# Designs tried in a protein design run: designed miniproteins, single chains, continued (5). Part 52

Each design is a single chain, and the fold is of that chain. pLDDT is the mean over its residues in the fold that is shown.

## One batch from the design tools (miniprotein)

Design m17900
Fold by ESMFold2-Fast:
Structure m17900 (fold): chain A 60 residues (1-60)
Amino acid sequence: MTLKEYFDKKIEEYKAQGLSEEEARKKVGEDLNKMIEEVKKKYGIKSDLVARLALIEELK
């Protein structure tokens, strides 16, 4: 699964719950930021770029 596919899937899940596309995108963005922060803490990563790459690996 690509990061884009994951993002699109989560947007559709939130829209199915009654959220607008804008609200769904915002909520998915917040969820992704939380996941990135968790990855940073888990692996001791300071770089956002490295944390994003690690997150992509976990979403496969």
Scores: mean pLDDT 76

Design m17901
Fold by ESMFold2-Fast:
Structure m17901 (fold): chain A 58 residues (1-58)
Amino acid sequence: GKAREEFEKARPLREEAFATGRTVAELLGNEERLELLREIGEKLREIGDEFQAELEAG
């Protein structure tokens, strides 16, 4: 459906935003921020996967 199409279109933008944030944190040498970004990224991926599965089922 349209909701899934819009969700998929947003995926590359989400990935780009996280990659940019990680690069900035690395340049600043902020290891704590890098670890937090990794954890947040993993949680967002899990939520996204669950949401996508729900959209495909219904």
Scores: mean pLDDT 72

Design m17902
Fold by ESMFold2-Fast:
Structure m17902 (fold): chain A 98 residues (1-98)
Amino acid sequence: SLGETALRLAVEAVRDGLRAVELGLEALATGDLHKAIAAALIGIGAIVNGELAIALAVAALAAGTASAAEAALAIALGAVGIALGAVGIALARAALAA
């Protein structure tokens, strides 16, 4: 279902966002440009998956194919994934500028 796909993408966005932050922090600490590039790319993926998760959750709720609780969870997790992805990109940008 769209609601199940939204929740899956939202969880993936959070996982990727956390990985982007981890790699970005390591890149800043070590000067590892490969980790900086990986943090940026994974961070972009987290934002894309988070935005898609929110869009699909809203669509599923509007269509009556997801519960309000399922949609709310997917939206909240998607937003967290977007925020973490953005932090990962910012850390990557700082590492690449050093």
Scores: mean pLDDT 90

Design m17903
Fold by ESMFold2-Fast:
Structure m17903 (fold): chain A 66 residues (1-66)
Amino acid sequence: SAEARALYEEGLRARAEGRHEEALALYDEAIRLDPYSEVAREALRARVALMRELGDPAAEGLELEF
């Protein structure tokens, strides 16, 4: 859990610095390490928000075209 939180916080730092690919990877690692935690839920939300901000069609289309 502490490790997952550290990865999530590092992802937030990467995003703030414009390192978007690294931020996504760090969010994914946080989710992988502790998938049933609150930090994984936070990382998932941050990941989706970042993908939408970057204009990724996969993030935008998932709710409309399963």
Scores: mean pLDDT 76

Design m17904
Fold by ESMFold2-Fast:
Structure m17904 (fold): chain A 97 residues (1-97)
Amino acid sequence: SPIELLEKAKELAEKAADLASQAGNERVRRYFTAAKGAFENAIRLLKDGKHRDIAINAVKNAEIFFEKAAELSTDPEIQELARKAVEYARKAIEELK
């Protein structure tokens, strides 16, 4: 389901933010935290049955934050977490259309 995919993407964003924080990469941490927040908003909107278009746009914004964070990180684990989160986000958008 779209909600299940977004919950998985959110979990990966949280793990990536924690790793970035431990590495002292504040800018990368902030991008993953922003992506997590966008997923939380999308999940809430979808569960409430409201504004599916706004939820889709929130997920698209989260994808941009992941791409920016991955560009700034040299950590292969962070890059892989971002890649998987983007894949879950894209799949969720496809199931919502």
Scores: mean pLDDT 85

Design m17905
Fold by ESMFold2-Fast:
Structure m17905 (fold): chain A 68 residues (1-68)
Amino acid sequence: SAAERLRALAEELSKDPRFEVELVGEDTLVITNHGSVSSLIGLALRIIGDYPDLEVSIDGNTITVRAK
């Protein structure tokens, strides 16, 4: 399910000190970038490619990933 993919993504990203991750409910993951703009864009593109059933949006240094 999308919720299972969001949890797996959160666990993976929590190991990277460039990112803070927060699960909001069962359907939304909020990622705050403490690295460069390149790390933000690179992560967003990776998520879009690997999880085409998830919706990705960027606002400033924050990536929001939602179940479609």
Scores: mean pLDDT 82

Design m17906
Fold by ESMFold2-Fast:
Structure m17906 (fold): chain A 80 residues (1-80)
Amino acid sequence: MLSKEELIERAVEAYAEVLRTLGYSEEEIAKNAAALRELAENHPEKFKRAVRHFAELARRDPSIPEAVRKRLEELAEELE
């Protein structure tokens, strides 16, 4: 349904939302988002593992909004 590029962008957006919720600065969020995007382009299997790992971390942290946790879980499933 979504293109690979759209899935990557949605994962980066969800990752940024988690970092913002955890109190990261916009500069730190931008750097981490860029790193995740580079990982997706150069090491797709590592990117998939990173998204899955992040979904698991978000699931264990009640400070992360439910909508963001659900989005990360759905993205992790789509990337498997």
Scores: mean pLDDT 78

Design m17907
Fold by ESMFold2-Fast:
Structure m17907 (fold): chain A 70 residues (1-70)
Amino acid sequence: DEIEKKIKELEEKAKKYRELSTQYGNLADQYKAQAPASNQAYIDYVNAQGKRAEAETLAKKYEEEAKKLK
């Protein structure tokens, strides 16, 4: 079934972006700890937070698209 294949592909994409969001969250926490002593760490923290939020938004979009097809 083409629909079942599309659901699986969307769920796999959502999982990938959830994992990516977690990775950027972990990086952001590491940079945040260094930020008081480093302007570069603060910039890296802000960028990692942005990438985390972007990945979370994409994960939610794919999760919702998969749910609509069920």
Scores: mean pLDDT 85

Design m17908
Fold by ESMFold2-Fast:
Parts: C-alpha cells; structure tokens; sequence
Structure m17908 (fold): chain A 73 residues (1-73)
C-alpha cells in the first residue's frame, strides 16, 4: 500500500530528524556515535531503510564535524 509506504517514510524522517537534534546536543563524539547507532538499529529489519538511515546519520555526523572544524579555524 502506498499509504503504508508513506507512513514508514514519515516515521523514518521523524526519527532521523530527532537523531540529528540529539547529535547536535550531545557533548562528546562517543555519545553522538551511540545515538546514530541506536537510531540505525531501529531500521535493521528493513535493508533499504537501514541503508538509508546509515547514509542519513553519517551525513549528520559529518555535518557536525564540519561545523566544529569551521569554528576551530
């Protein structure tokens, strides 16, 4: 069902957005990585969503590292 696919997409976006917020608020790299791993694990039963989640979370972590590098420069 297209409606069921859309509901999964909305939930995916909600969880990834919340993960991004948590990562931005986390004080250490260890905590940021742990948040990303916990969120990615929620999608482990769907290979396509798991891949998409890993890619999105890595992008979020890279974005955080880039902002820190700019502030340190």
Amino acid sequence: SELEKKKKEIEFNKLVTEAGRRIAAAPTDEERRQIAEEVAKKFSKDPNLAKKAREALERILEGHDRVRAILDA
Scores: mean pLDDT 77

Design m17909
Fold by ESMFold2-Fast:
Structure m17909 (fold): chain A 73 residues (1-73)
Amino acid sequence: SAEELRALAEELLAEAKKLEAEAKKLKEEAEKLKEKDPEKAKKLKLEAERLEGIAALLEAMAAYLLKKAEKIE
């Protein structure tokens, strides 16, 4: 049903927001460590970019589900 597709899309968007918030924290920690531990700072930045990539995929899936829901109604 359209309602089930919208509910799933909302769950994916909520997860994407959590990942974006975590990525922001990792980027902030990386910036603080940039001078003292550049290797750790680089690893934190790469992890943040990974989380941002996953969030983007979840957002794309949510958009697809919402478009499917519109076609049912």
Scores: mean pLDDT 89

Design m17910
Fold by ESMFold2-Fast:
Structure m17910 (fold): chain A 97 residues (1-97)
Amino acid sequence: SAARARALGDAALAALDRTRALLREAGALTPKAELGIGAAAFIAAVARALARRGAADEKVIATAEKAAAGAAAALAAAEAGRYEEAEKHLREAGGIP
């Protein structure tokens, strides 16, 4: 559904913003973390845009679910001080191997 894709995109973006702030405060905001955040934010923005146009199909929802889950895992890791784990989750959220 369009509402689900929008909600997943919004959740991913919120988690990414909080994760970036935590990594910056810790001095752990690496170029790899920034790349992961950027890629995941792009996925979330595309899902939101497609939801607005009524084009949020199952593939869009699945991609947004993966980005939201990865962003949430990155936030939890960053809150726990596990910055390397947070970076890995950010890269996975962005679809980067």
Scores: mean pLDDT 87

Design m17911
Fold by ESMFold2-Fast:
Structure m17911 (fold): chain A 96 residues (1-96)
Amino acid sequence: DIEKLIKEVLELIDNAKPENLKKAQEIMNENEEVRKIVGKIRKEELEEMLKVLEDVSRADERLEILLDIQKGAGKATPEQEEAIRANIAAEAAARA
C-alpha cells in the first residue's frame, strides 16, 4: 500500500533519529512513487536529510542539520531537540 509507505516515511522523517532517517531513505530508494510523493510534501527536509546521511563521519554537522530540519517542519520542541542530540551521541558512542 503506497499510502501506508508514504505515512511511514513521513513519520520516520518527523522523528529525525539517525536510524529512522536511514530507514526512510531505504524505503524511498526502493519505491520511486513514494520518493516522488514524499519529495513533493517534504522537498526541503528530504534534501537536507539526504545530505546528513551522506556524511556519517561528521556527527556535529548531522546534529545541526537534523535540528534545522525539525525547526523547518515547525515540529522541534525543546524535548525533541534533546532527543535528537541524545540519538546522535548514542550512535557516535556505538561506533566507538
Scores: mean pLDDT 62

Design m17912
Fold by ESMFold2-Fast:
Parts: sequence; structure tokens; C-alpha cells
Structure m17912 (fold): chain A 66 residues (1-66)
Amino acid sequence: MEEALRELVESGETLAKLLKDPSVKEEALKAAEEIDKQIQAGAPLEEVARLAKEKAKELEEKAKAA
């Protein structure tokens, strides 16, 4: 459980950095909205952390390609 919270925080920091990158800013905003939607729907912390990690990884790959 502490692991999932740490992963969520780290993924959130990655997404916050991607929001400052003009090449992926719009996609990062969409990812943040999806994560917030899951939290509001009462999704388990582990599932939210997994989604955040997956989105952060996809957007980092795109930012590196730009």
C-alpha cells in the first residue's frame, strides 16, 4: 500500500513535468483528467497508481521522440 502511494506520487511528478513540455502538454492534461476521474470514481489506489505510471511512461516516450 505504501508502495502504490509512492508510485502514484512519482508518476504525478512526471506528469507535472510533462505538462511543461509543449510537445505533450495536451496529452498530459488528458492523462491527468483520466487519473482524477478514476480517483473520483473510488478506484483502488493500486489501480490509480498503475494508470498514472502507464500514462507517464507513454508520454515520456513521446516527449523523447519530439
Scores: mean pLDDT 78

Design m17913
Fold by ESMFold2-Fast:
Structure m17913 (fold): chain A 63 residues (1-63)
Amino acid sequence: ADSYIKKGKFLFLQGKFEEAVKYYEKALEIDPNNKEAWHNLGHAYGALGEFDKADEYFKKAKE
């Protein structure tokens, strides 16, 4: 899980937001309660201009 989050963060910093989303989703397949992965998924969707999805995932990160 942690390895996928780190990979997603590196891809996000490179501007590869769609690839970052895929790695955060993989982290959540392993641990659906990973708040960091939900938060980072929200950030990646925000960067893609999908603000409604970003807001939904930020709310999940606060659970």
Scores: mean pLDDT 81

Design m17914
Fold by ESMFold2-Fast:
Structure m17914 (fold): chain A 94 residues (1-94)
Amino acid sequence: GSLKEKALELLRRIKELAMELLRKSENYLKAIGLVLRAIGAELDLELTGDVRAALEEAKRIAKDIIELAKEEGLDDIAKEAEEIVKEIEKLLEE
């Protein structure tokens, strides 16, 4: 697939992971903020086509998911977000 298709797939995975975090997190306000940021990043990519900006924002959101998940002992969510960060970093090297 195109780099844009890969970026959209990563943003959708981040959104689903943020929604999982929202369902399990005691920090509702932080968790909902992450969901909204993921939705905004997907919309921005569709409107602008700026794949690099989308990947950089996806990486920031994923790192914030890792931080909140680790704070709350949600190691499964943290590990999945860490894998997403690694995939984004590989795409940013191209």
Scores: mean pLDDT 88

Design m17915
Fold by ESMFold2-Fast:
Structure m17915 (fold): chain A 55 residues (1-55)
Amino acid sequence: SEEEKKALREAVESLPEDASGEEKARAIAKVMREKGIGGEEVLKYAEELYKKYVP
């Protein structure tokens, strides 16, 4: 859902400006776990964010 995508974006954006890719990946994983995120579209979005921030 759009709410789930927003939560994933906010999790990354709320981190300090010096946050590592590992910290960003951990934040994404935490939000996915806490919200029980399922659904093909939201999972693809999360994978895109992960690839963007984690080499």
Scores: mean pLDDT 70

Design m17916
Fold by ESMFold2-Fast:
Structure m17916 (fold): chain A 63 residues (1-63)
Amino acid sequence: ERLERVRREAREAERAGDRERARELTLRLAEETLGPAVAEAIRAGRESEAARAAGEAAEAALA
């Protein structure tokens, strides 16, 4: 529902070549699915830290 809407909008922004819009929508999706820590790490340009936080969130979800 809401997540699917955000994913669709992100794909549309990528198709249009609007990198900033696509990034904004991707950050919103990450915040809603993986939590604000992952979104903040991505915003700060700490991609390795964002990947680590995403991995920890995935492990928690599987446990």
Scores: mean pLDDT 66

Design m17917
Fold by ESMFold2-Fast:
Structure m17917 (fold): chain A 90 residues (1-90)
Amino acid sequence: RPLSETERRGVESVQRFLAEKGYYDGPIDGVADDELRAAMAKFGIAEGFDLNGDPNDVRVDGIIAALEVMDLDRDGTISEEELEEAKKLF
């Protein structure tokens, strides 16, 4: 499924958030690659998501998709409130 402009911006928000937290050091390009998935898996475990650290876990893609939707302010930043709401889904 091709990413829409909104979904691409959501992925960029996730990339910036994880980079600021020190989990992701790749480019902010809106592409959910293996490096972003690995960063999300590490962050998810630290935040108490039910993950096993596997970057290929389908829950990692689900969490990324949830955070893309939760950037409701559309400012390119994921807030603590948006993160808490995403945790309710997993």
Scores: mean pLDDT 64

Design m17918
Fold by ESMFold2-Fast:
Structure m17918 (fold): chain A 68 residues (1-68)
Amino acid sequence: AEKEIREMAEQARKILTEILKNPELAEETVKKIEEILKTEKDPEKALELARKVIGKSIEEAIAKQEAE
């Protein structure tokens, strides 16, 4: 359901913003997760893809924090 995806996106945005300390990267990560959930019909595969996206975003956030 689209409402459930939106609610998960809102929650993920809050958590990712706190973890990543980069609101723009958090927003981009949430959008990628929403696309995966809408496009991937297999729930388990969708979750695996979402985990990979989150992992990459954490790595990107660390790199950006070290870069001036």
Scores: mean pLDDT 74

Design m17919
Fold by ESMFold2-Fast:
Parts: sequence; C-alpha cells; structure tokens
Structure m17919 (fold): chain A 73 residues (1-73)
Amino acid sequence: MDIELAEEYKKLAEEYEAKGDKVGAARNYALAGHYYEKAGDYEKAIEAYEKALELAPNSETAKENLEKAKKKL
C-alpha cells in the first residue's frame, strides 16, 4: 500500500512539473518521499525529497525529512 501511494504521488508530481506548477510538483514529491519512507525505501524517499527541495528550496519540512531519511541509510 505505501509503495503504491508513493508511486501515485510521484506520478502526480511529474504531471505538475510538466505543467510548470513547481509548488504542486514539490508538494507531491514530498508526499511520495513520505510514503517511500513509511515503506522503508529510504533511497527512493531521499530521491523524492531531493526533488521537492529542488522545486521548493525554502521548505524547512522537506530539509528535515531529507536529513532524517539520509540517517536511515
């Protein structure tokens, strides 16, 4: 379930990114990262959080989540 939700949010994030909606894309990449983290896939969680920060560099929440996920590796 968590992997399926992560993949769905990642796909949605890619759709927002294609439309030029950086805020929508960043939010959905962060959600994908959260569900990858819940599933224990820390490598994919890190990739998703990095994408969220790339699109929304001022997100303190995404920075904290990225640091926590990196410590799990």
Scores: mean pLDDT 82

Design m17920
Fold by ESMFold2-Fast:
Structure m17920 (fold): chain A 70 residues (1-70)
Amino acid sequence: MLSMADIAELAKELGISFDTAMDAVNLAALLLKKGVSEEQTAKEIAKRLGISEATARRIVERVKKALEEQ
């Protein structure tokens, strides 16, 4: 899973708050573990957190890679 430092860097890179990045990472991990597609996961995150789908996709890609490397 992503560390606190990884989430802080991601928040800074994407121009979102740390709290939003934490919520997005946690939601992405939950949905991906349930077998929801990356595209659908990104859409749900964008809708629930009020961020762009492009920003949500970047978060989903990072979380998926972190889950696959564990």
Scores: mean pLDDT 84

Design m17921
Fold by ESMFold2-Fast:
Structure m17921 (fold): chain A 57 residues (1-57)
Amino acid sequence: SAEDFYELGLELFKQEKYREAIKYFQLALQLNPNLEEAKKKLAEAYRKLGDLKKARA
C-alpha cells in the first residue's frame, strides 16, 4: 500500500539513505497522490541529499 511504501521510505531516511528514501516516497505518491506526509518527506529528502553533496564537495 501507499502507507507501506511511505514507512519503508521513512526507515531509509532515518538511515540517511536519501536516494532510496526518495524512490519509496515516489512509489507511495504513485499509489496515493494525496498523501501529504509523503510529499513533505520527499521534499525533505531532496534537501538532505543536496546538503550531503555540499558537505562532501
Scores: mean pLDDT 80

Design m17922
Fold by ESMFold2-Fast:
Structure m17922 (fold): chain A 55 residues (1-55)
Amino acid sequence: SSEEEKRRKELLEREIELGVEEIEAAVLKVTGGDVSARFEELEKRKAELEAEKAA
């Protein structure tokens, strides 16, 4: 259904956005930035996305 396709696209877009933010955080870490809180937030968001994909 169009709703199922829309949800799949939405989940994929969130995965892509999360991946980009992880790369940005990794770059910041390499340049000496404090990223501990950002990585913690990203891990939480990854867990939430995986839970939604499993539902």
Scores: mean pLDDT 82

Design m17923
Fold by ESMFold2-Fast:
Structure m17923 (fold): chain A 70 residues (1-70)
Amino acid sequence: SKEEEEKKVEMEYMIRKLLLVAEAVDKVVEIRQSGLPEEERKKKVEEIREEHKKESAKLDEELKKRLAEI
């Protein structure tokens, strides 16, 4: 049914978003464990946050588009 396909697509994008969060967390942990100066670490962590925000927003737009096509 249409409802089953919508739920499947929503689940797919929920999983993709969770994977993006996991990737961002891993990158932040790696930077925080690095021997880099504090200010450089802060900059890299902020870059990771910005990239995650952009990628998450792309998934939101893709989900909306796919749901509209069902």
Scores: mean pLDDT 87

Design m17924
Fold by ESMFold2-Fast:
Structure m17924 (fold): chain A 75 residues (1-75)
Amino acid sequence: MAEAEALLREALELAAEAGRVYAEHRPSLSPEQQAEVERVLAEADAAMAAALAAKDYEGARRAAEEALRRIREIA
């Protein structure tokens, strides 16, 4: 209950931060780096959608966290 709501909120915040980091660094990224970030975001969106459909809020949080980590490594 409280944990599920906290995990969902954290997942959404991490996903928003991943988008913000991409937007901030996009002008300095090569086309190859941009394509890699877009692939990471697409994979994260699919993983989060599947996790949320299963009510696996921890899985959704992990998907968002991994996407943010990978995008920060690319940027």
Scores: mean pLDDT 82

Design m17925
Fold by ESMFold2-Fast:
Structure m17925 (fold): chain A 66 residues (1-66)
Amino acid sequence: MKLSKEEIEKEVLVALGHMYVALGKLLASQGKIEEAKELYEKAAELFEKAGDEEGAKEARALAEEL
């Protein structure tokens, strides 16, 4: 299998995006809405850098619904 540096970087960005979404959901469940919103916005930025338009759209929707 061939994984270029660019492919590894994109996978890392997507993984970080998912981590920020999970942390945002955890903080939102604790009533920390401002912190959760910040994490969702960071996740959307990471997904955009990775080229994951679907992930970015979902993360932004989560931030807007808070």
Scores: mean pLDDT 82

Design m17926
Fold by ESMFold2-Fast:
Structure m17926 (fold): chain A 63 residues (1-63)
Amino acid sequence: MEEEELDREVWEALAIIGAYLLAQTEISDPEERQRFIDLAAEKAVETGDPLEGVRIALEELRR
């Protein structure tokens, strides 16, 4: 059976979870946390790599 739909949802969920955990430890402002999580998820879907999405979001946060 094809797992393509599950793979996309899992990768997006992993990016969201990873971004949420990092935001909780690195960012005290809830508005900035949400922006970081949204950016990480968006970039993960765009690149197809959850780690790449989180990395791009971290670079934006550090600017």
Scores: mean pLDDT 71

Design m17927
Fold by ESMFold2-Fast:
Structure m17927 (fold): chain A 77 residues (1-77)
Amino acid sequence: SEEEKKELEKRFEFYIKVFEENNWKEAIEKLKELKELIKKNPPSEEILKKLDEAFANIESEEEFIKKLEEIIEELKK
């Protein structure tokens, strides 16, 4: 929905700022890539759930990037 899209955009912008403060440049690049892909196609409820889980469990930049890569690959299918 449009509300879900707006909520997701706000979450991406929030985490981009957080990652800028921590100098997680690679995570920022991946979030920007994912944000652009989501704008082109409405994400499924499954993809939204995976994004929620990824944001809820940010252990390290490397692990977070791996989770984003999995979501990006699913969106490309």
Scores: mean pLDDT 80

Design m17928
Fold by ESMFold2-Fast:
Structure m17928 (fold): chain A 81 residues (1-81)
Amino acid sequence: SDELTLGSAVLEAYEEGGKEKAKEVYKRMRLALEAFKKGVTTEEFNKILKEELDKLEVSDEELEELIKLGEEAKKIVEEAR
């Protein structure tokens, strides 16, 4: 799911670069998923990234929920043998 995918990427970023890296990855992935759903061009995506990245805020609460989703995704992968 999109949520498990986001959580997994955010957890990986958090483990590699801490909270700030995790927030950056989340913002970029969220924008990329929205662009993918809309079927936009690379040029349109770059415009969205420039406009929306500056407006996106990630609370610590939101980040913690994403980390929990990433832990859930990690557990699913580990439990899948």
Scores: mean pLDDT 76

Design m17929
Fold by ESMFold2-Fast:
Structure m17929 (fold): chain A 88 residues (1-88)
Amino acid sequence: GEMEEALKEAKELLEELEEEYKKAVEAFKNGDIKEMEESLKKMEEILKKIREIVKKFPDNEELRKILLEAEILLGMVLIMLGLLKMFA
């Protein structure tokens, strides 16, 4: 059904965002601001896609949890990038 397809797509997007998060964490460890900014940009693009899916099914608890997890990961990368830029 439409909701099952949306949930599958959102889960696949979250996995893609988690892979970009791993790249951002490795870039942070290496002090690579440029690589962190590239990963952040990709994460923002993925998050926009997740938000559009959740907007179609706003009452779906599992979709809301996926969105929350994606927003937390993006927030952590923004904090890490801010810290790295302060000490660069």
Scores: mean pLDDT 90

Design m17930
Fold by ESMFold2-Fast:
Structure m17930 (fold): chain A 62 residues (1-62)
Amino acid sequence: EVEELRRQAEAYERAAQVAREGAQLLRDHGDVKGSEGLEQTAEEFRRRAEELRRRALELERA
């Protein structure tokens, strides 16, 4: 189950990276609101990845 949590965290980190790249493209094209939406999505994905990593550490401790 620790392995599964690590895989999910990696998937969310990858999704966050894609969202950040999309946000930059939208900003470069003048879509500020769309860019901000993708930045918030990237932040959510990063938080989820952090939660999953925390869970994996918790399981390894006990």
Scores: mean pLDDT 83

Design m17931
Fold by ESMFold2-Fast:
Structure m17931 (fold): chain A 68 residues (1-68)
Amino acid sequence: SAEEYFEKGKEYFKKGKYEEAVKYYQKALDLQPGFDAEVYENLAKALEKLGKNGEAKFYRWMAEELKK
């Protein structure tokens, strides 16, 4: 499920495996786009850890739109 992929992404993030975290956050969103603003926030944080700041800004914006 999308929730299971989100959990896996968070576990990889905790381990410092940011590329794997991004992969599993993307899998969660592929199954259910927009299901939780927190997925976009965590995806943005992982992208920032990888130096992908422009892409991270996009996902931070997506998270804020979902909170409206």
Scores: mean pLDDT 84

Design m17932
Fold by ESMFold2-Fast:
Structure m17932 (fold): chain A 96 residues (1-96)
Amino acid sequence: MEKGIELGKKAIELGTKAKELGVEALKLAPKELIPEAIAAVLLGIGGIIGGELAIRLAEEGADEELAEKIGKEGLETAKAGLELAEEVLERAKEAK
């Protein structure tokens, strides 16, 4: 199986979830949590971009190792964004 494409798809999926949850956290966040909610959205977007680049490189067949590496980095960025978004959203709910 083409690892770059699989990692890229997962990065896009989790990055999209992180972005959406980060936006919800922003709507609920007290002033103190706004920077963290913004960071979660930006990390989600970074995961999506990394995932799209990984898929493109893998489909072009130019560098499979680079595609896998970018996909992995995109996935880790998306995971960090999702974890941060979940943390901020929970803290925002507790503050209300």
Scores: mean pLDDT 83

Design m17933
Fold by ESMFold2-Fast:
Structure m17933 (fold): chain A 74 residues (1-74)
Amino acid sequence: SYEKKGEELIKKADELRETDPARAAGLYARAGVYYEKAGNKEKAKEAYLRAARLFEEAGRPDAATSLRQQAEDL
């Protein structure tokens, strides 16, 4: 299911958050897409905002802005 794929991506992102925050951010963003496809707007928004924060910390402000817009559009 899409929700299960989202949960799997969150778990992988959590494992990488401290060692590879940019890759973790990408995985959180992908989890958001899967939660959105599953109809779970709450988890999708949380995943997108978590990804946005990590991209901003990694010096990727354009990626962060796009993800914040995706979260707001939910």
Scores: mean pLDDT 88

Design m17934
Fold by ESMFold2-Fast:
Structure m17934 (fold): chain A 59 residues (1-59)
Amino acid sequence: GMMEYLKIAEEAERKATRAVLEGDYEAAIEVLEEAQKKVKGEVRERIERGLKDLKAKYG
C-alpha cells in the first residue's frame, strides 16, 4: 500500500543521499532506479523527479 511505498522511497532517498555525500553518483542513481521499479503513483513520481535532478547534475 501507500505506507509501504513511502517506506521504500524514504529508505532509497537516505541511501542515495549517503552515496552522493561519498561522491558515488552512479550508486545514488542505481538506488533510486531500483526504488522506482518497486513503487507506484505519486511516490514513483517523487522518485522520478529526484532521478531527473540527480542525472541532470551528475549523470
Scores: mean pLDDT 84

Design m17935
Fold by ESMFold2-Fast:
Structure m17935 (fold): chain A 64 residues (1-64)
Amino acid sequence: GPTREELLRLIGEILRLIGEIIDLERQLARETDPARRAAIRARIAALEARRAALMAELRAIPAP
């Protein structure tokens, strides 16, 4: 199974993605240009998909 270091790295990546999504959602809330809003929404969707994949990896790790 994964080491403590591997688990901490995975958790760190998930937390980083959450921070990036929050920042993009704040940008989206302030953006009025439709093309830029669409670009931000597409980026959020890509990061959410990556976050979901990493969360699935974390959930697949059996308890020690």
Scores: mean pLDDT 85

Design m17936
Fold by ESMFold2-Fast:
Structure m17936 (fold): chain A 61 residues (1-61)
Amino acid sequence: MVEKNEKASQITQEAYAEARKQGIVPSPADIAKAANKAYEALEKGDEEKAREVARETMLKA
C-alpha cells in the first residue's frame, strides 16, 4: 500500500530533521534502518510506535 510507504517516509524525514537540529548527522544506512522500522510499526497499525522507533534510530546515529 502506497499510503504506508509515504507515511513511513514522512516519519523518517521528521526524525532526521530532529536529529540534525540536535547536531546528529545520520548516515544513509541509519536513515534506511529508521524507515524500515517505521514501516513495520505502521503495518501493525501503530503510528505512535513508528514515530518512536524512527526517532530512536536517528538519535543513536
Scores: mean pLDDT 79

Design m17937
Fold by ESMFold2-Fast:
Structure m17937 (fold): chain A 96 residues (1-96)
Amino acid sequence: KKKLLQEAANYFAAGGILDAQASLLSGPEAARTYLEAGELYFKSAELDEKAGDKENAIRSYKKAIEAFQKALELDPDNTVARELLEKAEKKLKEIE
């Protein structure tokens, strides 16, 4: 389970880098970068959840939700972002 926590931390850090980069971009590039950041945060949350780290899983799901919301604000027709947002919101509700 130590490997899961380290892998989760790596995904979270990668998501944070893309989240910061997306804030400097506009239009379709920003939307895609926020979507990718959200996916990395979501993977981090799933790994933390599997490792039994509920606190970090909640934090990472919240970051994923925020990133997916930003992607949808920039690209409202993105069905992948919408589906991932709904999935992340459901996961957060189940773990809290």
Scores: mean pLDDT 88

